Designed miniproteins, single chains, continued (3). Designs and how they scored, part 21

Each design is a single chain, and the fold is of that chain. pLDDT is the mean over its residues in the fold that is shown.

## One batch from the design tools (miniprotein)

Design m8676
Fold by ESMFold2-Fast:
Structure m8676 (fold): chain A 105 residues (1-105)
Amino acid sequence: SELDRKLLEATEKGDLPAVERLIAEGADVNARYPEDAPEWRRGATPLHLAVANGHLEVVKVLLEHGADIGARDVQGRTALDLAGETGNKELLDHILGEGYVPPPR
């Protein structure tokens, strides 16, 4: 939908107020870029875009509203995979805390 597309665009930009407004308006937090989109966006959810662009506060809001942490893009990548690829320790630590049991120390 147009709302879903606006959510994907706001999330990619890290526009937190727009993300929160669009979710309140009924945008799907698990919306996906269509397969005809550029390869790096294909099958990407708002969560993938927020993580790929380092928008930690947007990641938090998306997860609070039921974003699927296990969602895979067309390359089979999850949000955790993208966080690891970006080297953003704060994002990686947050994602691990939300959907992963920490390794035994």
Scores: mean pLDDT 75

Design m8677
Fold by ESMFold2-Fast:
Structure m8677 (fold): chain A 99 residues (1-99)
Amino acid sequence: SKEEIEKLHEEFKKKLNIEIDFETFEELYKLFKKYDKDGDGYLDIEEFKEYLKSEEGTFLNIPDEVAEELFKKADVDGDGKIDFFEFVAFQLGIEIPKR
């Protein structure tokens, strides 16, 4: 698993041209997997809402309508699901260009 996270870390830095330390990236990977209940490598809207309403998501007591708006902003591809790189960018407050 550490080798997999190291590969994803290098791909993230190269693809988005953003520097992030390995330790922070590994913590974000563990957070993502905690909420990826199906293990498919994506967060759906319900899984993302659980994340947002947690202390880790920092949006405690968020209304569902606001959570849905944040989901759409994180889902830059508009495919109705959030991948790990979109999750990391959202958590760091980084804008990813729309495809």
Scores: mean pLDDT 75

Design m8678
Fold by ESMFold2-Fast:
Structure m8678 (fold): chain A 59 residues (1-59)
Amino acid sequence: MTIGELIKKLAEEKGLSQAELAEKLGISPATLSQIQNNKIPVSLELGEKINELLLELLS
């Protein structure tokens, strides 16, 4: 499973909207959509925020 696919699934399971998830990551909903569809690379800083969020959502 790619990071984009995992983020989509976790957002669905937790009932987070795309706007809410983007806000938590400090990015636009459009940028989040591109990342979720593997259309753009994730920066190191954003990758760290995604990892932090995934750990919070999985716990």
Scores: mean pLDDT 74

Design m8679
Fold by ESMFold2-Fast:
Structure m8679 (fold): chain A 79 residues (1-79)
Amino acid sequence: NRITEVFKKYDKDGDGELTKEEFVAAAEELGFPREDAIKAFEKYDKNGDGKLTFREFLKALESLGAPKEEIEKAREEFR
C-alpha cells in the first residue's frame, strides 16, 4: 500500500514516528496540499512533541480525505 510505503520512506530516523516536515512531505507525495497537511499535523500532534505516530499519521490522512479502504489496508500492512 502506498500509504505504508510513504510512511516508511519518510521515517528517516526509523523511530516509527514522522516529524512535521516528514509528515508534510509524505502527505504531498500522496497528493494532499501542503497547507492542509500542516493543519492536519497540528490537529493530530496530541503530545505536542512535534511528531506523529503511524496511528496519528493515518488519522491525519483520513482527515485530509484519504479513502477509508486505503487507510485500513495501510493499518494491516504496517508490521
Scores: mean pLDDT 78

Design m8680
Fold by ESMFold2-Fast:
Structure m8680 (fold): chain A 153 residues (1-153)
Amino acid sequence: MLSAEEIKIINEITEKAIEISGIEIDLGFIKASIQLSKDILKKLPNTKEGVVKATLLANLELKGVDVKPLMSASIETLLETYLSLLLSTNPNLEDVKKEAVSLITSIAASLKISGFDNNVESILEETLKELKTASSVSEIKSILSSFVEKILS
């Protein structure tokens, strides 16, 4: 179960993501993603990479992907799997943007909850502004890849 402090972080980051992007995302889905990410993280190293992996795995599992064979996969493989799922299940640009905003919000919240908050909010804010103005699925894919690279640098 999420603590009061963890819920506060999730609420604040989700509100910020909606305000900056102009895109309404599902707070309930974000909370479910973070709870599942915490459970997955128990089986991974407590590092920035481990938190990002756990959050990607949680988002994939909640979207119906069997993540058991993906537990040892690289962040690159997990992100490619997520992007492939987005492209196959979302027929329009606005739905892809909504899913992208939801993912980066979940990653940012998970990192902050885990104590890895160095530059996370500034990277999130920059990425949200880029997603707001993105005009193609290809741009969204590039923006998501850049977000993960900036978080891990």
Scores: mean pLDDT 86

Design m8681
Fold by ESMFold2-Fast:
Structure m8681 (fold): chain A 70 residues (1-70)
Amino acid sequence: MEADEEGRTELHRAAEAGDLERVKELLARGYEVLLTVPDKHGLSALQLARRNGHEEIVAVLEAALRATRA
């Protein structure tokens, strides 16, 4: 599991750590822009949440992405 601060936003870090409360807080602050920010490998916060099995966070990130593009 790769953990680089260089390409990671606070959203990436919260998603990887399983911090659902923080993810929701970032969403409330205008987090949609952070959803489109990839890390240095092009991985989104959603990908990091999936890798770590944080299903609740995956659901929240999916909902935010759908709101952005639907």
Scores: mean pLDDT 72

Design m8682
Fold by ESMFold2-Fast:
Structure m8682 (fold): chain A 101 residues (1-101)
Amino acid sequence: DILAQIRAALAAGADVNAKDIFGFTPLHYAAAAGDLELVRTLLARGADVNAKDILGRTPLHYAAEAGHEEVVRLLLEAGADADAKDKFGRTPADLAKENGH
């Protein structure tokens, strides 16, 4: 479970903004999963709300794609760029529409 691994790594003092081989930060995983409490914890610890993965996608892209409305709201309140485009020119709102949200 990647979210459990993230929680354990944070408890051990890991960099909240560390990127894996896909460019995913902990915040990307928390947002994609709709884990509202982990999103809050990561933002409180200085997570980059606008971090981009290898596709140019931010955590907001994944929250919107999955229809996690409360996570979308929290990321926007934290300064997420609603107009950020991925490598295919798609915004978070475009991904939400493509997935019926």
Scores: mean pLDDT 89

Design m8683
Fold by ESMFold2-Fast:
Structure m8683 (fold): chain A 76 residues (1-76)
Amino acid sequence: PPLRGTPEDAVRLTEEWLARLPDNAKLWHELGYALYKLGRYEEAIEYYEKALALDPSNEEAKENLKKAKEALEKKK
């Protein structure tokens, strides 16, 4: 079912799905994006990298990884 609610809800629901489907690149990407929205950039980067390890051709995940790294650098 489609995710609804806050980024916190998205993290919780996506973690539940990943416990069952750890090889699903889209779920890792969704988890990274939810963490990015929460300002948890280091965790977002980690999970985007996991998504790209499973699906290296995902241009959206590459762009989101770049944005998360840039956002993390701005916090220095």
Scores: mean pLDDT 79

Design m8684
Fold by ESMFold2-Fast:
Structure m8684 (fold): chain A 69 residues (1-69)
Amino acid sequence: GDKEIREKLLELIGRILRLIGEIFDLELKLKEAKERGDEETAKELEERIKKLEEELEKLKAELKALPAP
């Protein structure tokens, strides 16, 4: 019922917030890598960010698909 929907909503929100924080940390590291001309590290960070952004989009879609509590 509504309790299960609410618990799933809180779980998804928690996962989304954690993932946003991880993306933010990697974007900061990417900026630093680009500033020092470290193209190899920058490329690795861009690939990691892309994967996390794809995961974030999936979680956001799942959140939007939940029925109202």
Scores: mean pLDDT 84

Design m8685
Fold by ESMFold2-Fast:
Structure m8685 (fold): chain A 121 residues (1-121)
Amino acid sequence: SLLDAARSGDLERVKELLAAGADVNEKDEKGYTPLHLAAAAGHLEIVKLLLEAGKKTGFDVNAKSGPESGSETALHLAARAGHLEIVKLLLEAGADPNAKNDEGLTALDLARLFGHDEIVA
């Protein structure tokens, strides 16, 4: 699935699935979209492909994961993991830097908490 390809970093499979009309808004059992999984895993090229596909299909860059997974956006996950280039790309795509997870934390709060000075600067 697009979820599996995005999680594993299988760039060629992501390209094939998007060309076949795969749903960029699909969610796993925890409410993670392909964008959440690629952003958390640091798969920059897959994040780029998903954002481009999303411009055509009504994609929500600010989609939150389910309450079991803290109601986090892709921006929260990228910031927590220290993926600066993905954070920049998501912000350019319209990600809300003021969105709060279930703990009341923004992406910047998570970057600070996890010691990612490059995102905080």
Scores: mean pLDDT 83

Design m8686
Fold by ESMFold2-Fast:
Structure m8686 (fold): chain A 74 residues (1-74)
Amino acid sequence: GPEEEKLERLFNYFDKDGDGYIDGDEFFELIKHYKLELSMEEILSLDKDGDGRLDYEEFKELVKKYNLLDKPLP
């Protein structure tokens, strides 16, 4: 649906190398773009795999928590 298309578009925008993960540098760009004030504890809680990267499902949780689909696309 339209929300899924927006989610994929956002994910692909920040996933610069197309590996299916958002790494620390790409995640920092996301935080800066949306001016999110996140503690390190909150950031680490989103990385459920503990690999220092966000997969698509972890990204969806972030988007839902901060209502990023209601914000302008980058």
Scores: mean pLDDT 72

Design m8687
Fold by ESMFold2-Fast:
Structure m8687 (fold): chain A 59 residues (1-59)
Amino acid sequence: MEIAVALRDFSSSHPAFLSFKKGERLKILREVDSEWVLAESLTTGKSGYVSKGDLEVVE
């Protein structure tokens, strides 16, 4: 299972994007392209697109 940690806070009003806080753990569900992943927050259970540049993979 691939888990990443958010490197910064991010918030979006758009439902396609996942909002998260710095240090939040996200499960990577799939890679969409070279810049974006589809992830699920382990804190909120919500899913959405996240920039790879905002994440550090830890597991």
Scores: mean pLDDT 81

Design m8688
Fold by ESMFold2-Fast:
Structure m8688 (fold): chain A 60 residues (1-60)
Amino acid sequence: GKKITTLRVAREGLGLTQQQLAEMLGVSQSTISNWEKDKLTPSVETQLKIQRYLEEHPLQ
């Protein structure tokens, strides 16, 4: 599925760089880039962390 494209859209909607999202999730920027490029798939636990981050850090 295009879940990685959804992650990119959500991140860009928050005005975050890949590095900033990586720092908030405790992963490397290359991991975020690989998830957004369909080279890696985030685990369900990581997907839940991303959803929680989006709820806790709304657009200003």
Scores: mean pLDDT 71

Design m8689
Fold by ESMFold2-Fast:
Structure m8689 (fold): chain A 60 residues (1-60)
Amino acid sequence: MKKKAVAISDHEARTEKELSFKKGDELEILEEINDVAVLAKNLKTGEVGYVHKVDIKILE
């Protein structure tokens, strides 16, 4: 089962590889890259990109 997360802050992508999100957006974690970053899909926008773990709450 893929992990879900919720954004705890707003973030605007600064590069084409980063994910933009708003506080409260539901994300699907596609891959854990390392201890500080994940690859995720924003379920509201359908966009995929890198997210810092400090900006999200991972749900079980």
Scores: mean pLDDT 80

Design m8690
Fold by ESMFold2-Fast:
Structure m8690 (fold): chain A 60 residues (1-60)
Amino acid sequence: AIAEAIEDYEAKTEEELTIKKGELVEILEVVDEDYVKVKSLKTGKEGLVPKKYLKLLKEL
């Protein structure tokens, strides 16, 4: 699934990914109720981001 960042998010740990508002990410795994593991389509980097910062755009 592809999602868009609705706000800037700055990584708080090495496991998290910094994303910018409007950046497209691929959801790789739902880790828990609050976090997903994503891959940035811009940079190819992977990490955890809070679900609340993402808007789902399409199911694959």
Scores: mean pLDDT 80

Design m8691
Fold by ESMFold2-Fast:
Structure m8691 (fold): chain A 95 residues (1-95)
Amino acid sequence: GPLSLELVLRAIALALRAIGGLFDIRLLKEKHPNASEEARRLLEEAERLYEEALRLAMEALRSEDEERARELLEEAERLLEEAERLLEEAKELLE
């Protein structure tokens, strides 16, 4: 059947979090062109995780299976938490 409103809203929320993280990374790269290799590596790894989380959230929105959508959103949330951790670590190195 169609996705519940709860799952739709959760997918949108996770997609927006991923988009926000990607914009933050872009701005940090522009502000810090001479960033250390370690800071750059952390930003690139965070960017990959945010992109994958966005992909999973969008796939969940296209799903007609609520269990599949739920599993995709759980994985997206896990990737977002890891991406956010790496982004904070990168920010500390950029100060």
Scores: mean pLDDT 90

Design m8692
Fold by ESMFold2-Fast:
Structure m8692 (fold): chain A 67 residues (1-67)
Amino acid sequence: SDEYRRAFRLFDKDGDGVITREELREVTPRSTDEQIDQLIREADKDGDGVIDFEEFVEWMDRRESGE
């Protein structure tokens, strides 16, 4: 969806196609390093320490499957 691409671009400041811990810190400055690492672990299915667009979409979809 266009909404997911727009959100991903807000996180992906370097435009390299992945979201890093430092990029998450810039968009969530109130979050701790531990919280950011947890977000990466929850979204990062490859275990490479970054979130690509496909992982981001799946993570967002799970979070938006509201209770």
Scores: mean pLDDT 70

Design m8693
Fold by ESMFold2-Fast:
Structure m8693 (fold): chain A 59 residues (1-59)
Amino acid sequence: KEEIAKRIAEETGISLETAQKIVDIYEKNKGIVTAEELAKETGISVEQALKALKIYESH
């Protein structure tokens, strides 16, 4: 699970801490979360949030 956060950070350019928060939000909501919600809660762009969701779903 830490590997997913590292992958997101590397591919989107966001910090590892932010990537970990994204993973936590995704898991807490059992995958029912939008890119807009992730962007709003973490302060990243919607495009970065969408890419993060795709990385998480592909593992």
Scores: mean pLDDT 78

Design m8694
Fold by ESMFold2-Fast:
Structure m8694 (fold): chain A 79 residues (1-79)
Amino acid sequence: GSRTISFFDKDGNGYLSAAELREAFRMFDKDGNGTISRAELVTVMRSLGENLTDEEEDELPDEIDFETFLQLMVHMQKD
């Protein structure tokens, strides 16, 4: 479904970004197993305004837990 998600761009210095990412992760963790797929991660990134290339998608793990999700999002937001 085409839904709008809160775009916070670069509105984070660590704390707010982590809180927003935590909520986003929970929304996409529909399986309730504490992980999301690569496709779900790509969807989250696109919803946050990130333009992932297929090369970057290829570097993503197949299963992303919350800690890995935060690490990847911090990497994308580091600059």
Scores: mean pLDDT 63

Design m8695
Fold by ESMFold2-Fast:
Structure m8695 (fold): chain A 158 residues (1-158)
Amino acid sequence: MEYLFLSVPLDQPSRYSEEEIIELIKNSPNLKVLLLHGNKSLTDSTALAIAEFLKVNKSLELLDLSYNTGLTDTGALALAEALKVNKSLRFLDLSHNTGITETSALALAEALKVNKGLRVLDLSYNRIGDKGYEALKEALKVNKSLKVLDLSGDPLIS
């Protein structure tokens, strides 16, 4: 399977359990696009499984994890570690995950210093704060691969 669209409207319950999502990802080694937007069943457990998949997968180019209120620093830290070795991912959306904080922004900044794959990172409407913002800006002085970094709508950036 090259495309997996499991996104859910924000007003609807998740159609898939975490176990079903994880099984579908494991059974899709040639996956290029994974959309999981608005999935209320998505927690750090799913993000950890995606991070382990990203360490070995060479085909995934787009990952959308936006509007997943169960995604926290735990899942985003695992994704940041996977990005240090992953070279296929071009687009990562983590927007509207209010459990993503300064801690994840610092780890993503360190991942961006070494990652040459990623082109777009969306972190809009999170809680990364001023120190997370400055760390990401410092990482872009070294990273010439990233083309878009969205940090808009964070209520903790001054």
Scores: mean pLDDT 94

Design m8696
Fold by ESMFold2-Fast:
Structure m8696 (fold): chain A 79 residues (1-79)
Amino acid sequence: MAEEEQKLADEALKHAFEAIRSYKAGDKEKTEEHAQKALELAKQFPDNPAVLVAASLAYRAVGKNDEADELLKKAQELI
């Protein structure tokens, strides 16, 4: 369980960083693709603070700052 959850958290963070990188490069399609993958992981693991932080970063990359703030607040409550 713990090792699988850690791998999924790492995968979510990787997608979040790729979304941010793609956004800075002006690649909207890749930004949305990577953001979507991070968000799907957050839906499957809503009580994992690392996954929620990753999803928060992904929401910021697609310009959804209010939703990003809500996910970050939820992650902070779990820590």
Scores: mean pLDDT 78

Design m8697
Fold by ESMFold2-Fast:
Structure m8697 (fold): chain A 155 residues (1-155)
Amino acid sequence: NLEEVEEAIEKTIESDTEASEEAKKKGRELALKIARYLTEAGMPTVLVAQLSVLAYEVMRVAVDVLKVDEETLKKIEEIIFKSVEETVKLYKENPDISVDELVRHFIRKLAELLLENSDNPELRRVAEAMLRLLEEGSLPSFSAAYLLVQVDENA
């Protein structure tokens, strides 16, 4: 149900009291685009909500924490969407696959594509941290991966 997903996205954005107006705007635009795309592709509602919220979180960190330029932000948006397309492909080939496995696949593809397409050292370190957390059996958020990078730099 697209309306339930759109409501979940808006509640996530409204609850993010520390986010800038730019991060909220850019993150909302991408999250809604992904939600519509995934719903049209026939993906499970829970997965649609999780991937759309994860896309918002990535944009939020990129804009407000990493403070990337507009060119880098556009590349991140393209990488997120490509990771979404790869996740849809996996689901269509394996309809019985769990939501957890699809989310893990999305995060892995996101991290791999960031490493392939970015020369930004902070983005590369966050991507490497995401892959490390996945290997340890965690479902990493972009924010959690960023915090892990900060701990490594202070150690």
Scores: mean pLDDT 81

Design m8698
Fold by ESMFold2-Fast:
Structure m8698 (fold): chain A 84 residues (1-84)
Amino acid sequence: MLEKILELDKKAAEYAKKALKALEEGDAEKAKEYLEKAIKLLKEAAELAAKYLREQGKEELAEQVLKHAEELIAKLKKEVEEKI
């Protein structure tokens, strides 16, 4: 499970970089598509991390991980909407 979370985070970072490059090239639609993929992967990673932490008895940390992921996702969405 932990290895899968790291792989999802790595893929999310790759899509975020592709979104930034598309934004620099003036391709707003591609930037939005790549960012949506990055957000989806970040959400999946956070949910798997929260599940793993709950299985370890760390419920408070699981809640913090989910909250931080939601805040990061909201910030990324707003930033793309402002720059498109």
Scores: mean pLDDT 79

Design m8699
Fold by ESMFold2-Fast:
Structure m8699 (fold): chain A 69 residues (1-69)
Amino acid sequence: GVSGLVLELNRVLRETSGDKQLQAVQILLDMGADPNQPDAEGKTPFQLALDLGHEDIAEYIQKKAQELA
């Protein structure tokens, strides 16, 4: 199944914007959300951030993915 943290991360990416979005993404990744885990639609948080045009957030997610590897 999909992690609840990944589901919340993707919800934040779809439903929020601005400073609150970046802050929530940072908190969820710090809580151990796997930035490479796909959701039920097959989208990873990184892919979803790129699809939605949030390049700064996608870059942040990519850096965190490298730190977790």
Scores: mean pLDDT 77

Design m8700
Fold by ESMFold2-Fast:
Structure m8700 (fold): chain A 80 residues (1-80)
Amino acid sequence: LNAVDLTGVTPLHRAAREGDLEKIKELIENGLDVNAVNPVSGEPVINAKDLLGNTPLDLARKNGHEEIVKLLEEHGADPS
């Protein structure tokens, strides 16, 4: 799964894409460092873009996971 990490995909990207609301909550509430900088983009993990330009917020919207979108925005996801 090294290619996933090298593409800027974080655990938040995966959970948002899969629609796993419980995983998103677990990652944020149990101390995922949402302030950790993505080594590819230099952005905070919650705002990190993958190689396709998608943030976790973008992936949640793309897959219709409105509750995840709202949760990510509450935790500092920047839609701009």
Scores: mean pLDDT 66

Design m8701
Fold by ESMFold2-Fast:
Formats: structure tokens, sequence, C-alpha cells
Structure m8701 (fold): chain A 66 residues (1-66)
């Protein structure tokens, strides 16, 4: 089951890559968004675990879709 990570467009890409390496086995979907509202909209498109991160790769919200 594919896991998804959603982050702001101005995210620290090195921090984002380190987060993915530590938490997920590839493949992992990565989506960049302009706002938290758009992040929650994109999260609904995935089944399973979706992680919404801030620009420093800190977890803001974790969503589990059935």
Amino acid sequence: HMKAVIAPKDADLEALVEFIKKNFTPPTAVILVDSLEKAEEEAKKFSGDVYILDKNANVVKKIHNP
C-alpha cells in the first residue's frame, strides 16, 4: 500500500527526503501544495496513511483513510 506525504511548495527538500527515508519504504507519493486546506483536499485522494508536513518536515497532521 502506497503511503503519501504532502508538504508546502517552499519545503526544505533535504529535510523532506530524510523524513521519507526514515518513515517509509518506496514507493512514496510526494505532493507539494500552497496551503493546509489544499493539503487536506489532496489527502482525501489516497487510501491508507497520509502525512501532512510543514516546511521543515515536521508532522502537522496524520490522516488514515480506509
Scores: mean pLDDT 77

Design m8702
Fold by ESMFold2-Fast:
Structure m8702 (fold): chain A 110 residues (1-110)
Amino acid sequence: DVDDLDLELLDDPKATPLHLAALRGHKEVVEVLLKNGADVNAASSHGLTPLHLAAARGHKEVVEVLLKYGADVNAQDNKGATPFALAIARGHKEVAEVLLKADKTYSLEH
């Protein structure tokens, strides 16, 4: 699967293995990388975190793993987009609902 996000990461010197695993929905690889100390909030040259990439692709289980390891739901890329904004823009409603529940601002109202 090749799309704009894959192309943005292939030549990105700041892209980590966690970015690629999150983009591709490889939950087990994401868990192994995080258990071995991968930075859950690592930013690419475009400001994209692993959570942005998982949300943009609709990888709900990867989103849930990243959130368990302290991923910032309010991280903004260089365009000001949050993971929630990318999930909504790409029609990933279940991922958007997971991100809303994980938002500390939203969770304080429960």
Scores: mean pLDDT 81

Design m8703
Fold by ESMFold2-Fast:
Order: sequence, then C-alpha cells, then structure tokens
Structure m8703 (fold): chain A 58 residues (1-58)
Amino acid sequence: MELYRAVEDVKAVRPDELDLKKGELLELLERVDSNWWRARSLATGREGLVPRAAVERV
C-alpha cells in the first residue's frame, strides 16, 4: 500500500473530506486531482479527501 503521514492538523470543511491530526498515518487510495487525494486513516478506518499539501510519503 502507499503509506502517507499528515504533516499538519486539517479540519474537514465538507462531508467528503477527512479530518487529519499531525502524524496520522494514511493509506493512499486514489489521486483524484493535483490538489486532492482520497485516503484512508489507519487510526480510524475512515475514508475521505485530503489535501495533497498536508501529507508526505512515509
């Protein structure tokens, strides 16, 4: 799997977005566009859109 980490806290603005805490581990599911990716949180099991700028590859 492609594993990423949140580099900062992110608050979801829309229902399809994922809340992130700094250091949270994410599995990349889909690169939707240049700004947004679909990911799954390994801590919560929730899926949603995350901003590309807020995550880094582990």
Scores: mean pLDDT 83

Design m8704
Fold by ESMFold2-Fast:
Structure m8704 (fold): chain A 64 residues (1-64)
Amino acid sequence: LVGERYRATHDFVARTPDELSFRAGDVLEVVEELEGSWLLVRNLATGEEGIIPRSALADGLERI
């Protein structure tokens, strides 16, 4: 997972200040695996970092 990249297939709006918002077509890189089935990711287009649920990898993110 760490260092893996995923392309978003849809827009996502953060539900909390710690979550990362992204747009369809954005590429996210996994920075760190966190507790509670969360991932710290970086948006490569914006340079912003935030957390996403690990379940997002199976729902709306394509590995590249």
Scores: mean pLDDT 79

Design m8705
Fold by ESMFold2-Fast:
Structure m8705 (fold): chain A 101 residues (1-101)
Amino acid sequence: MDEDGFTPLHRAAFDGDLEKVKELLKDPSTDVNAKTSPSSPTVAGETPLHLAARAGHLEVVEVLLEAGADVNAKDRNGLTPLDIARIMGHEEVAEVLEKAA
């Protein structure tokens, strides 16, 4: 966890490191729904699922959903991972998130 409230899972999800995401999700201490700092100037209250959706990492999105990621989680601006995927133009990610909602 760094100064922005990023957990290792946030970093792996944003980077699209699918194997690291799978490794981290095997640890029972890993909070799949952990949020980044709500006061961060660069990210605000985002879960790993928000970051994977923002970066367009479809396989990471699917693995996070299988692990129980909250598809309805809202960041500080009230945006869900689906909202982020649509804003970023990641259509396949948006379709997967819409089906999981």
Scores: mean pLDDT 80

Design m8706
Fold by ESMFold2-Fast:
Structure m8706 (fold): chain A 106 residues (1-106)
Amino acid sequence: MGDLEAVEKAIAEGADVNAANEHGYTPLHVAAALGHIELFYYLASKGADINAKDTGGITPLHLASVSPNEFLKSQLEGSGLDLSLKDSEGLTAAEITERLLAGEEI
C-alpha cells in the first residue's frame, strides 16, 4: 500500500527512494498510479526519478497521465507520452493503474 506514513518511515530507516521491484516499479510509479499527490511530491522532494523506467519503459509520468487525480493528469496534458507501452507482464499504464486501484499486486 502506497500510504505516505509507511513510505516516510521506510525512507527515514534508510530505504532508497528510487528502489525498484523486479518489474522496475519505484515508489513514485505507485504514487502516480494511485493519484496520491502528497506522496508523489514527497518522493520527488527526496530525489525520486520522475523518468525512472519500468521493464516496459513506463515512467511515473505515464501512470500520472492516466491516474484518477485530475491535477496530475492536467500537468501532463499534451506531453506526447506513449501510453501503448507495456511492462514485462504485458500491462499498459492504464491497466497497471486499474490493478493497483483494485488492490492487486503488480
Scores: mean pLDDT 71

Design m8707
Fold by ESMFold2-Fast:
Structure m8707 (fold): chain A 51 residues (1-51)
Amino acid sequence: SLDELIEEAVELYKSGKYSKAELIDRIVEWAKKHGLTVEEINRLLKAVEEV
């Protein structure tokens, strides 16, 4: 789900393995694969930006 992906993305960022830019790229790639709308992608990106 979208909420589960947000939690996973935040966890990955906190792990220090990915930069914020790298994490954003991964989210966009996942969103394209799953056919998410621009609005849903923006919601994911906003959640990561606010960490």
Scores: mean pLDDT 74

Design m8708
Fold by ESMFold2-Fast:
Formats: sequence, C-alpha cells, structure tokens
Structure m8708 (fold): chain A 62 residues (1-62)
Amino acid sequence: VPQVRLARATEDYEAKTPDELSFKKGDLLSVVAEVDSEHYGAVLLSTGETGLVPKSKIEILS
C-alpha cells in the first residue's frame, strides 16, 4: 500500500477474529490500508504484527 499513516489506539481491544489485532490504549500503529467501512489494515509497532483494527478504536495522527 503506497499510503501509510501513523495512528494511536484510543482504548484496549481484544481481537474478535483471527484477522484482527489485539492492542492496548496508547499503542502506536501504522495504518497501511482502509479495508472496509469499519476496519483499517494496520501494523502494531510494538510487535510488528499485522492485521485488521476497528476504526472506532483508532485515532489517526498524520
């Protein structure tokens, strides 16, 4: 994906599907894609793990 944006988790989240990331409030993510109306594709910077994150739990910083 040519567009990457920095984002921050606004609250703790536990993955509900195998394709989702679990994260903690304040975790930094690289948003690499907009997958659907409710999810981003992202990389969790602390672990390097990739997956879907709910847009409602993420704040875009850039």
Scores: mean pLDDT 80

Design m8709
Fold by ESMFold2-Fast:
Structure m8709 (fold): chain A 76 residues (1-76)
Amino acid sequence: GKKKKIKKDKEKDKKILKLLLEHGLNSLTNKEIASKVGVSQATVSKLRKFLTSGNLTEEETKKLIQNLLDEIELNE
């Protein structure tokens, strides 16, 4: 069902965001993150494009990632 997909998408996004915070925003390629999380490179690329589309500074992007992680964790 669609509800199962929503929970899986949140868990995948959470893992991607954690890797970006742990290793740095530019330290891992989309391929490396995809392999570690078990998602497609397209999924990682879409999320990374979303994070960078606002022309944010590195510090602002890190704050955005932390806010997204906090929202996911609060819903669990």
Scores: mean pLDDT 71

